# Designed miniproteins, single chains, continued (5): the designs that were tried, part 59

Each design is a single chain, and the fold is of that chain. pLDDT is the mean over its residues in the fold that is shown.

## One batch from the design tools (miniprotein)

Design m18037
Fold by ESMFold2-Fast:
Structure m18037 (fold): chain A 89 residues (1-89)
Amino acid sequence: SLEELRKRAEELIKKSTHPLVQEAARDLLVAIQALEAGDVDTAERYIDHAEKLLEEAEKTYPDIDPEIFQELRELIAEVRRLVAEKKAA
């Protein structure tokens, strides 16, 4: 559910002190809010930005807890799946 994804993104912001991870999690929250409002274009732009931030974080902070990267990857994948479903409708 969007509510569950939102809660997970908020928890990720609390668990990580790394700026790129926090920014990516904030982008996820914006994308989720956009999907709730039916704004698929905005949701896609923010999820694309979150994915770029994840790539940069993996290069810049290779010592970040793997669970943080795994959670961020899973959240990005789930939101992207919902964007694809909305585009198909």
Scores: mean pLDDT 83

Design m18038
Fold by ESMFold2-Fast:
Structure m18038 (fold): chain A 82 residues (1-82)
Amino acid sequence: MIITDEKELSELVEEEIKRLFEETKNASIKEKVEALVELTQELLDRTDPSLANFLFKQIEKEVKKLDPEVYKIIFQNYKYAP
């Protein structure tokens, strides 16, 4: 179902990114980056286009909080909208 609520989206992003980093805890940075890109594409497909900018901001916030090294690599290479 399409997500149209910012609170629901922020809670989903927090849960999914936390899960992804728990599953990839011992993986290489490249593997973490690839997994996060795939998750971002999946979340974009499930999110109303009007919330795309909000989605990118929530992903950036959670990645920066949980893994600053992956944050640096992602936002340098994929250039998500602020």
Scores: mean pLDDT 77

Design m18039
Fold by ESMFold2-Fast:
Structure m18039 (fold): chain A 100 residues (1-100)
Amino acid sequence: SENEKEITKAMQELVVEAGALLKHAAGTMSDDEYAEFEQLLYQAFRELSKNVKKLVEEGKYDEALKLINEFIEQLQQMKTLSPKEAIEAAKELVKKLKEK
């Protein structure tokens, strides 16, 4: 459907932004900080994917798209933060996605 195509496109844009963020992190973080940050981002992506799938199954396409776009905005913000702040932001993102 058209709605499913929009979700797919937004998820593809998110994957590109996540990849760019991880490349930035690899150049700015210590090995230990990077390992923690990468694990948190993968965890956040898994929780996002689960929430998006549930919303799509419920026909809530606008809510799913909003959630994906908010995630992209958080990834963009993390590029402007120090390593410690980016890790804390990623932890907060995981918590928010797990709550509902």
Scores: mean pLDDT 88

Design m18040
Fold by ESMFold2-Fast:
Structure m18040 (fold): chain A 94 residues (1-94)
Amino acid sequence: KKEEEERRKRFDELMDRIFAGEPVKPSDIVEYLKSLSEEAKLFLIDMIAKRFNLPEEIVEKLREAVKNKDYEKVAKAISLILQGKSDEEIEKAI
C-alpha cells in the first residue's frame, strides 16, 4: 500500500499551498484534516514535529487534540508552526 507516500504527498501539497501564498485559511486546514483517517492525522503531526523540531509537550498536545477531534485547535497550531511562531504561542493555541 502507498499510504505512507500518499500521506507525505498530501503534507507537502498542503505546505506548498501555504508557502505559495494561496488562500489557505484555518478552515481549509480543518477540512483537510477531516479528510484524513485518525492514523493519517497522527502521522501528519509526527511529520510536522520532525520537520520543525517541535518540543515533545507540544507534539503530545497536538495528538490529544486529534484524538478529541478538536481540529480547529490542530489547524490553528499548524498555522502558527508554519508561520514560525514561538513554541509558547503554539502551545497556547492548543
Scores: mean pLDDT 73

Design m18041
Fold by ESMFold2-Fast:
Structure m18041 (fold): chain A 91 residues (1-91)
Amino acid sequence: MIKNGKEALDLFIDTLAEALGLSEKERKVVRKSLSIYIENLTGDKLEDISPKKFLNLLEALTKNQRLSPELKAAVDKAIEKVKEAIKDYKE
């Protein structure tokens, strides 16, 4: 069960990396970059951000981006995976 924004980010990155064939090193770089971006945007650590707040920020970040069809499909799949994991999340 996903408990916070860090776990939601990890699931997003793992799903995206599998779809795009990223190495473990590339996964770590992308995870770190997105983590820093979200923490700077919110002023909170990922562990202190709810999975729903993380999802909302991620959807806003990816909205209206000029993505290739392949990249858009991978991102949409990863977002849907996170949505499924948090749909029954209650405080």
Scores: mean pLDDT 77

Design m18042
Fold by ESMFold2-Fast:
Structure m18042 (fold): chain A 94 residues (1-94)
Amino acid sequence: SMSLEEYIIEMVAKAVELAKQGKMEEAKTVLLTLAELFDFSEELKEKILEALENGDFEGLAKLIVDEFAKKYNLSEEEKEKFEKKLFEAIKKAL
C-alpha cells in the first residue's frame, strides 16, 4: 500500500541521514528494525548493512525495493515508482 511504501521510504531515509551524521550504529538499528518487521532473511540483512556501511545507497535502495516487490508482488511500474521515490528520499537525506 502507499501508506506502507511511505513508511519504508521514511525509515530508510532516516537510516541514511543517521549514517551521514556519523551515527552508524543508530542507522543500522533502524534498518534492522525494518528488516525484522518484514521478516527479511539474515543474508539480506547482511547485504543491506554492508551497502549502508559502504555508502552504496543505490544498492541499498535496490535491495529494499526488490525484496518488497517480491513479498507484495508489485508490477514493474509499481516497483520502478517505489525505487524512484526511495532514491529521491535518500538523495535528500544525504
Scores: mean pLDDT 86

Design m18043
Fold by ESMFold2-Fast:
Structure m18043 (fold): chain A 71 residues (1-71)
Amino acid sequence: MVGEEYEVVEGAPELVGKRFTVVSRNEDGLVTLAGEFEGKTVVLIARESPEGDLVLRNLKTGEERRFEIVF
């Protein structure tokens, strides 16, 4: 849901441990994630995929989901 916070638990080493907020989600499964990295806003567009390299953990529920980065 929009406003949910996730932590990267698996993926690119520079992203692991970083936190992202869901800023939008569309009906096609595309999720826009925004986070702060070294004073810069980092935006990722990702989709949920069982073959994705990015694993995000929901900070409220502890649920982990696998994503692929699209942009």
Scores: mean pLDDT 78

Design m18044
Fold by ESMFold2-Fast:
Structure m18044 (fold): chain A 70 residues (1-70)
Amino acid sequence: MKEEIKEKAKEAAEMVVTTEKLYAAGTLTPEQLAAAEEKAREIEAFLATLSEEERLYFYEEFKKAYEELK
């Protein structure tokens, strides 16, 4: 489970960083935005299945990945 949570956190961080960079550059397409929104819904559904401890681990791993990628 921990490995899956870490993997999902990295996927979430990559999505957020990529979307933010494209938005800042003015190059974000409607298709890319729609894909990011779909991914966000998938991640939210995943988080809803986790315990409080597992959600905290997800956010810690997300923050680490986000800081490394931004």
Scores: mean pLDDT 81

Design m18045
Fold by ESMFold2-Fast:
Structure m18045 (fold): chain A 78 residues (1-78)
Amino acid sequence: SLGDQHFNLGIQYYRQGNYQQSARHFQRAYDLMQDSPFGQGQTLYHLSRSYRRMGNFSQSDIWGNLSDNYFNLFMQIA
């Protein structure tokens, strides 16, 4: 899917040290993964890490907390 493509680009840019482009692609992946709450949670985790590497700790904490909420909510659904 297009969301998966943006997710994979986010990973590639992160590995290259281009954290700004990494964050942009993870934000795009999040928006496109409407029907995949697990994929959204995973994308938000990586988005948080990209912001942390950029020194933007406030955005990192926002996206990290949202990722934790996604995983906590969906891991409790039987």
Scores: mean pLDDT 83

Design m18046
Fold by ESMFold2-Fast:
Structure m18046 (fold): chain A 63 residues (1-63)
Amino acid sequence: MLEELKKRLKEEIEKLKALPETKEVQIEIDILESLIRMLTTIEAFKTSPSQEEILENAEKLRK
């Protein structure tokens, strides 16, 4: 499920890159890229990482 969302977000970024480089388009690409990073973090939690890995990920997001 999350992998499908990440794939769709990457596809949207590719479509936006085909448009003229306006400030609005650049902002939208940046937002989508940030969402992909967030989904990657959530996906790591879903793969049932060790307790140490979960704590490290949470600490990185905090700091």
Scores: mean pLDDT 72

Design m18047
Fold by ESMFold2-Fast:
Structure m18047 (fold): chain A 74 residues (1-74)
Amino acid sequence: SPLEELEKLREEAIEKMKTLSIEEIDKLYAELNKKVQEILDKVEDPETALKMTYIMFRFMADYEDIILQKKKEE
């Protein structure tokens, strides 16, 4: 399932981000977000597109939390 694959990719990316610098996290996030957006633009089923958008939104929230936590550790 594309949704299951996207969720696993998100979980792996978030785990990896916890070990990276802020600059490396920003680069990884930008690259992944671009790839996911390109896939989403090709999805014809509106329900699947909505679910993928929700996963992307959760990914953005997790990314922001990790960045904020790293800045707090200064």
Scores: mean pLDDT 78

Design m18048
Fold by ESMFold2-Fast:
Structure m18048 (fold): chain A 80 residues (1-80)
Amino acid sequence: SKELLQKLLDELRKITGSPEQQYEQAIELLNKAIEEARARKDFEAEMQLGALLVAMETERLMGTFDFNKFLESVERIIEE
């Protein structure tokens, strides 16, 4: 499961542009990672990625989404 999270983190770190563009690109990559976790039957990764998606969508709705804090959240999951 750490390999999927690391791959996601590496792709997320390549994202540049406006906060809007960062959000849209991150959500696309996160959805792709969730689909890959499902295909692998990696239920732990699917659960962790799903939690990140819910947090990301909630923060965006509240106007509190910060891309750098999102990267830190992914890094913390990998370090655990």
Scores: mean pLDDT 84

Design m18049
Fold by ESMFold2-Fast:
Structure m18049 (fold): chain A 97 residues (1-97)
Amino acid sequence: SNVEKAREYLEKAAEMLEKAAEKSTDPEVRQEIRDLAEGARKASELVKENPEEALYLAKRILKWVDELLKRSTDPEVKKLLEQAKKNIEKAIKYLEE
């Protein structure tokens, strides 16, 4: 179902963000990415019970991932952030149906 696919893509996004945080050497950037990972996980949990809030959170997280991508200089971190972005975009499409 679209609900299960949206949930799975948000979970994958959270996983990619957690990996990006682990590879980030700047403590402030690492914490920002961790906060986004927690947000993606929360959005995933909300997909079934409150899809409107899940969509709102997913769009907000996407905006902040884009901001991090613009200022990221580490190619490994950037690759993981780009993968997180793709998974969030897929989740948004399934949430919008």
Scores: mean pLDDT 88

Design m18050
Fold by ESMFold2-Fast:
Parts: C-alpha cells; sequence; structure tokens
Structure m18050 (fold): chain A 88 residues (1-88)
C-alpha cells in the first residue's frame, strides 16, 4: 500500500516525525499487519529505527502508541521518557 511504502521510506531515511505519523495512523486504523510488514521491510534495508519500533510494538503496543503521539505532538521530553521505558 502507499502508506506501507511511505513508512518504509521514512524509517530508512531516519525521518522520525514522518515515521511516527504514519505508524500512528496505521495503529489507529487497526492496520497493525501493514505496520509490521513495513517495519520488517525497513529493517531488512538496515533501518535501526524500524528494528526498535518492532521491538517496542511487541513489548507494549499501548505504550508504543503513546510514544508515537508524543513524537507527532513535538513533545520531546515525553517522547524521550517513553522511548527509554520501552527499551528498558
Amino acid sequence: SAMEEELVEALVAGDTVRAAELALELLRQGREDVLLKALEEAAKQGSPMAAQYREMLERDPELFERMLEAVVAGDTDRATALWIELQE
């Protein structure tokens, strides 16, 4: 899908805000399968962000969604705190 391709491009480019916007939209639409497919494809292309997002989604999908919301809102302090919690 177009959103899958755009998400792969954003993840590979390291475009944190665009990747978060697209991932959040896919989660809100219940399209987790599309999100997982995009993360796997971007990880195959060497995106460290895609690998991290996949681990976060597997660990705590609700906390991951809150982190994406903070990134999209530009709340850097909240996004960083949630990112650390998801990795530890």
Scores: mean pLDDT 86

Design m18051
Fold by ESMFold2-Fast:
Structure m18051 (fold): chain A 58 residues (1-58)
Amino acid sequence: SAAEEKIVELARQGRYKDAARLALELGYSEFQVYELLKAAGLPNEAIMVASELALLQL
């Protein structure tokens, strides 16, 4: 989807907090955003974005 493409684009740019905020707004869990970015070939960014999403939920 266009929304998932935007999350991937933000992660590619190192904009992990922006990617995490968008994922949260769309109702994505930490696991869902991790799997999305890992599937896109971004395993390191997947960890970073999932961590930022966890922090936003504290």
Scores: mean pLDDT 89

Design m18052
Fold by ESMFold2-Fast:
Structure m18052 (fold): chain A 73 residues (1-73)
Amino acid sequence: MDQQNETVRQMYLYLAAVDPSKRDTYLRAAEYLDSGRGTVSLGQQDWQKLQERYKQAEEEYNKLLERQKKLLS
């Protein structure tokens, strides 16, 4: 598998975990990349937008983990 496609697949799996409203969309995108039959045509701008969304989702997920720890204490 192309390293870039694997990285994008991992990002989609992560986004599926942190954004349940779009879970099915992200999972389908990840499966499409995993099948090796599809090439996600990500231009430079689309790649940057995906990275920005991933960074935002990671930050929000960390905030949710902090809140969850406080609720379980």
Scores: mean pLDDT 66

Design m18053
Fold by ESMFold2-Fast:
Structure m18053 (fold): chain A 68 residues (1-68)
Amino acid sequence: ADPEVRERALREAEILFTSLKRAMEAHPDAPISEIVRLGMEIANRALELMEREGLAPEEAVERAWAEA
């Protein structure tokens, strides 16, 4: 197995989970499909910020959320 692939997948899952949690808290009455879409959008932006600016996962999610 490739440990780099596993580490990346686990990090991506953690970021997605955090992003989905934020979306659910902000929009408790929204349909699940909308929560998933918003969570994925925030997660993708957070991953981009981490890659480009070296931000910590939690900080990247917060910045991505503030931009939404």
Scores: mean pLDDT 79

Design m18054
Fold by ESMFold2-Fast:
Structure m18054 (fold): chain A 65 residues (1-65)
Amino acid sequence: DPEAEVNRRLAALSQSTLNNLSHDDRVELVAMIADGASYEEIADFLESKGALDAAAEFRRAAAEA
């Protein structure tokens, strides 16, 4: 379940890395994941919102695929 996997990763990072994401940005992220966004697209979105550490993790996941 890609949505559950991404939500699990976000929950683990939320205390230290995702403090820059607003509630609306998180809702948009979940919608992107539900629409089948790639890890690179998720990383680009996170980077645009200032969540650089989270973006780096998703870029690494994309590169390892």
Scores: mean pLDDT 70

Design m18055
Fold by ESMFold2-Fast:
Structure m18055 (fold): chain A 113 residues (1-113)
Amino acid sequence: MEEAEKEIDRILDEVEERASKLTPEQALQAMIDALKKVREILKKVKDPEEARRLFYRFLQRMIDIAEKLGLEEVAKLLREYLNKLTENPPKSVDEIIKAVDELIKGLEELLKR
């Protein structure tokens, strides 16, 4: 559990440090890659409550990073998604992973020209 949180924090720290030097397209790709890494970490979390806590914390910090980078469309999508999840919380790890997959797809659509 502690190792999952540390790994997610390290992924976010790497995105925040590097993304300020990237183009908007490269920064969005880095965020998608980070979300794919977090997805694999969340799969190993057996407790749905802990997996939700980690995912919500990840989304909140990712919103802050997107706002700091001026990625308004990304920040908006992430905020809308977090609001949807808080209104209808996923009840299993599989539902959380499905939610992550939907978010990845949404971000990949923003990457298309």
Scores: mean pLDDT 84

Design m18056
Fold by ESMFold2-Fast:
Structure m18056 (fold): chain A 60 residues (1-60)
Amino acid sequence: GELDELLAELRRLRETGNSAARSVAGSGLHEAEKLIAEGASEEEVTEVARRGLDAARAAL
């Protein structure tokens, strides 16, 4: 699904990006994982993951 693809891209950028992109991707992934652990809706987690991915890509 969309969320799985967004989380996979965040993990990829955390591992393969430059220093800034890795930091931003790591923060976005952490926030998404925290929301999942807290029982947030898939819609909320997807929006956070999408914003985190956009921010990480902007840091490249």
Scores: mean pLDDT 85

Design m18057
Fold by ESMFold2-Fast:
Structure m18057 (fold): chain A 61 residues (1-61)
Amino acid sequence: AAAARAKAAASTDPAESLAWLVRALVEEGRLTPAQGRALFEEALRRKWDLAQLEARAAELQ
């Protein structure tokens, strides 16, 4: 989880950055894999940053 979060912060590609954050949240047990996929797809459509994705994940637990 910590390694995936570090990769999310270090990535310059928005899609790659979001993918690493989703992986970290799933590994931390904060999202199911299905929730992670759905949030990743929505974040790409809405052009969310990492903070917006994490805030949305917090609403789902």
Scores: mean pLDDT 79

Design m18058
Fold by ESMFold2-Fast:
Structure m18058 (fold): chain A 103 residues (1-103)
Amino acid sequence: SKIDELERRLKELEEEFKRIIKEFQESLKNGDVEKGRQNIKKLEELKKEAERLLKEALSLLTDPSADVRRVTALILRLIGFILDIELEIKKMKEELKELEKKL
């Protein structure tokens, strides 16, 4: 079903979010400013994908065959996930700025 597809896509985005954070932390440890910037850009793209997924989930509220509880739960998870991405981007930008000052 469409809801099964969207839930799977969210899980994939959550896994990618964790990978990007790990790669960013490795770039900080290695003093690799360029890879740090690349990972911030990856999170900005991930946020755009999560926002598109949220738009698709919101459209399912108009589908009378959709499981309203599952759709609502997915929407709330996506809102929280987008906020987590925004907070992480802000944190990463500050950490990268501090690294650049030391080089």
Scores: mean pLDDT 89

Design m18059
Fold by ESMFold2-Fast:
Structure m18059 (fold): chain A 64 residues (1-64)
Amino acid sequence: SAAEEAAKAAEEAAKAGDEEKAARLSRQMFILGVKEGKPEAGERAGRAAAEAGNRKGTQASGGG
């Protein structure tokens, strides 16, 4: 489904450390997930976006 494909794309973006792309895909998937009745997709995208942000912060800032 479109929501599931967006979830995969968000996870790929997160693995690449692209927080902006992961966030955009997460938002798109949330909308698609609501339309398709898949709350799982929204949670999955949210986690991917958060992980991307954490990776970017750790790599860029070098902080604890």
Scores: mean pLDDT 69

Design m18060
Fold by ESMFold2-Fast:
Structure m18060 (fold): chain A 66 residues (1-66)
Amino acid sequence: SKADEILKRAEEILREYTSKVPELKDLLQMLVDKLRQLIAEGTPLSTAETLLDNIERVGDSLVEES
């Protein structure tokens, strides 16, 4: 499902960024857990995708500058 794709992408982001910047582990875990909660509560999947895109964009900036 679309929700499963979004959650899989969130888990991949968590894995990649935690390996590159271990200091972000707790923050990224919190954000992924919140995303799971929002999807479970019926948040529109388009909104969930936009949130993931923003998280990925910020994470990429942190990795590039670190």
Scores: mean pLDDT 76

Design m18061
Fold by ESMFold2-Fast:
Structure m18061 (fold): chain A 101 residues (1-101)
Amino acid sequence: AAPPVLESTLSREEAAALHAAGANVTREWLLAQVRELERRVREKVTDPELRELILEALRRARELAEANDDAEATARALEGLLAVRTAIEEGSPAAVREFLA
């Protein structure tokens, strides 16, 4: 299942692809988002403490995304990815700390 909030945080191309696929969130899509966010963290986040927290949140999101056939784990992985995006944009650990708690 793909919550409506996903489309507001995705690229235009990603949102269109999910819509065409029936708005389903796949494990493959979640893992691709983890890889892209890891790349952005390495490029954009210069504070080592913030970087480490975000990377830990991405590791947790990856574990949740790899938990097959669990809708709750998939939803939690999405929450982690959104928290990481927020932390990168704001330069603040608050969202990722909340996710990791």
Scores: mean pLDDT 69

Design m18062
Fold by ESMFold2-Fast:
Structure m18062 (fold): chain A 94 residues (1-94)
Amino acid sequence: MKISKEELEREVNGTLLLMEVYIAKKLAERGDEETAAEVIENVMKRAKELYEKGLLSKEDLERILDGFREVADVASGKARETAEKAIEELEKLL
């Protein structure tokens, strides 16, 4: 199967954002609410921009949403509130 440049770019973008969601989850599990919240906010803003430009697949956006739900489940305080807001913002795109 030949992958187009645009398909490869979407795959790379999705992979990188999902890795950052995983980092946010690990920071939240450690109680680093401030850094976790910053990572969540940055991922949400980039996911929204990339999705609106057609540079992020719907499937990867849904995986990012599931990842943020996992972060919200383990996070507290600012990190949990930021994850819940990120979920709300990205769900509006679907």
Scores: mean pLDDT 87

Design m18063
Fold by ESMFold2-Fast:
Structure m18063 (fold): chain A 66 residues (1-66)
Amino acid sequence: GASEVLRAVTEVSDAEGRAPVEEVARAVERLTGVPKSRVKEALRPHEEGGRAPVGKAVEAVSRLVG
């Protein structure tokens, strides 16, 4: 559920609380079965330099999955 997504996103996040979109998309696809391409589309509005803030990534993925 949302807790597994939060854990996975946090595990790939940097010290500034941002996570690589590619790693988030892979983790979410593995945990939920949502295609990596769909996860990347959901994160696109929050993406800068291939990374998204953890809070925004979790929020977007929770809306996509839940």
Scores: mean pLDDT 79

Design m18064
Fold by ESMFold2-Fast:
Structure m18064 (fold): chain A 81 residues (1-81)
Amino acid sequence: SKLSYEEQLKKLEELLKELAADPSKWEEVREETKEIVSDDPELNKIFEKAEKEMEKMSEEEKIIYLGIFLKELIDYYRKKV
């Protein structure tokens, strides 16, 4: 990744705010989250598993799930910065 952990954390916090303000953007938020975690093999595997679980969900459930996932990612990144 071209981003520092501080820059990644800031982007994740912005994505969580964006999802809360406009849940219809959940697909864009998901795609940007995937790109942010792509350079961490452990996080990328966790994200791929989350995407598989989301495939079984309604759009409303996906939005809730993604919001919880982002909060957990933000907490993880806060420990690294």
Scores: mean pLDDT 83

Design m18065
Fold by ESMFold2-Fast:
Structure m18065 (fold): chain A 98 residues (1-98)
Amino acid sequence: MKLEEEIEKKLREKVEEIVKALVEEGIITEEEGEEILRLAEKKIPEVAKKLAELKDKSKKEQLEALKPFAEEAAAADVDTNEGLALRLVAEAAKEVIA
């Protein structure tokens, strides 16, 4: 659906903003940032699809439906590119709902 594409774009833009800030602050390297963006892109479509399915639900219901994904992201090792990518996608999803 067109809504899924719009949500994917918003999620991608938000993850890119966060990664750029982390690189500018010297928390991660540009190479790590590019890898994190690549890994995040693998998760963005499934999150966008879930949010599109919940378009007619309240913000609270959307957040509750994403809770398992947010808990998985919170448990992820942020010292790894994979774990940080998952965490940033979860953060972007909360921003898209808000």
Scores: mean pLDDT 80

Design m18066
Fold by ESMFold2-Fast:
Structure m18066 (fold): chain A 85 residues (1-85)
Amino acid sequence: GPLSAEEQKLLKEAIEEAAEEDAKYLHSQGLSLEEMEKKIEEATKLRIEYIKNNPNASEEEKELAIKLVEELKKKTLEKLKELYK
């Protein structure tokens, strides 16, 4: 079923915090924005492949997990781009 309003808030806060910390860490590595975007894309692809290959997860669980991974990627890229301005 759909997440409750409280669960959605906690999840959103957790993703925002993780994205901010990930972006700061990546920025500290001294790589170009383009190289970091590539690394984030590669890591996201591997995570999605791992989720898809889980024989014990339902298709609904896989869809939710993929959505969360994609949201984290989006937020991390947004925070990372802000650090390069």
Scores: mean pLDDT 82

Design m18067
Fold by ESMFold2-Fast:
Structure m18067 (fold): chain A 73 residues (1-73)
Amino acid sequence: SSLVEREAVVRRTSEGLLGIETGGLSVEQAVAFLKTLPDDAEVVLYAADEAQAAALRKHLADFKQRLAILVAP
């Protein structure tokens, strides 16, 4: 099933890092988006289910950004 696309929300942390909160992105969309960000960005990605979360964790493992991958409530 296709995930519902969500707009990425960019936040700046208290340390001056970019924090990004997203939801419903595909693996390909997440990879493309992370490539536009600095290496010190903090990123929170929301997956539709645990299978999508596992795929994101596997495919994004080589990115230098600080990543948190959560299942959407």
Scores: mean pLDDT 61

Design m18068
Fold by ESMFold2-Fast:
Structure m18068 (fold): chain A 60 residues (1-60)
Amino acid sequence: MEEKLKALEESRPLAREILRIMAESPGFVGELFRATLEGDNEAARAADERLRQWLIESRK
């Protein structure tokens, strides 16, 4: 997985920087991107589920 991130950084350095900035965001969005960058699939799924629940509740 580290090789994929390095390849992305070399091919699209701006995309990598944007992803890093989003991972530093507070709240659910930051949690999701940070878990994804760390390769913690379970934590990423949990963060995604919490974000989805929050969005549903916010619309209702």
Scores: mean pLDDT 66

Design m18069
Fold by ESMFold2-Fast:
Structure m18069 (fold): chain A 60 residues (1-60)
Amino acid sequence: SMEKALAVQKKTREKALELGMSEDSAEKGGLYAGLLVLRGVPEDEAIEKGVEFAKLQDKS
């Protein structure tokens, strides 16, 4: 659902920021995680992949 996707986006962004990633990278990771949830990816997996995506963006 959209509500769940938005919650996952927020949680993923906050987690990426706590791990020291930039705000831009954290926002991108959060958005990616939210999109994964809308595509049927489980919440925990989406958050993990979103954080990983944010980490890759921050390093680039």
Scores: mean pLDDT 84

Design m18070
Fold by ESMFold2-Fast:
Structure m18070 (fold): chain A 57 residues (1-57)
Amino acid sequence: VEARLEEALRAAGWELHREDGELVEAVDAAGVTLDKEELERMRRVIARALEEREARR
């Protein structure tokens, strides 16, 4: 989930800020900031999408 979130944000041009290996904030070129709560919401969306996409491993 974290790797997919980071890939998606980097592809969209977001700058990622990490503390102790955890993604805590992302900022785009226009200065829009995704805080911890927004990042948690995105993680949930990605986790659901991955579960739907991957029936098995």
Scores: mean pLDDT 72

Design m18071
Fold by ESMFold2-Fast:
Structure m18071 (fold): chain A 74 residues (1-74)
Amino acid sequence: MLEILRELARRLRELGVPRETVRDVLDVLESDLPIEEAVEQVREILEKAGVPEDVREKAVELVKEAAERIKKLK
């Protein structure tokens, strides 16, 4: 799980997502929420942080992939 979260954080920062926002996104993924709920909370976090729509959609896709990988780990 740590490697998945580290990889996600790095990729989100590369997209230009602010460090504080990346931290909030990782907290959502660590909270054991169902994937659909986690993705929705991440969208709200990114929108409130003022992340541009094109970057938001890319970030949500990365989060969805990370959440699915975490789910496979139980």
Scores: mean pLDDT 81

Design m18072
Fold by ESMFold2-Fast:
Structure m18072 (fold): chain A 103 residues (1-103)
Amino acid sequence: SMEEEDLKDIFEQLEKIAAETLERIKRLSREEAVRLAKGFYDTVMLDLNRLRDLGMPLEDLIAGLQVVLGVLKELLQAFPGDKELERMVQLVEEEIRRLEAMK
């Protein structure tokens, strides 16, 4: 299993990246914001999948996905009706439900 100290460091980095992404997106056009949101989503989802393979606990994976979901929902509130943001929100919510069902 992953050490508790390593998990805290990983989550601190994830929260920082999420906050920096949101601040950057607020300064962009809708098109540029959606493109950056997709890049953030793709990168963080890849990293969470790697961490899962390294034995990250289920509860911590769900917490990481909740951070991603929070960022995407904030963006969807800023750019309502964007179909790409709606799809990303749906995919993260479906993955959270899948992992919760494994408890």
Scores: mean pLDDT 81

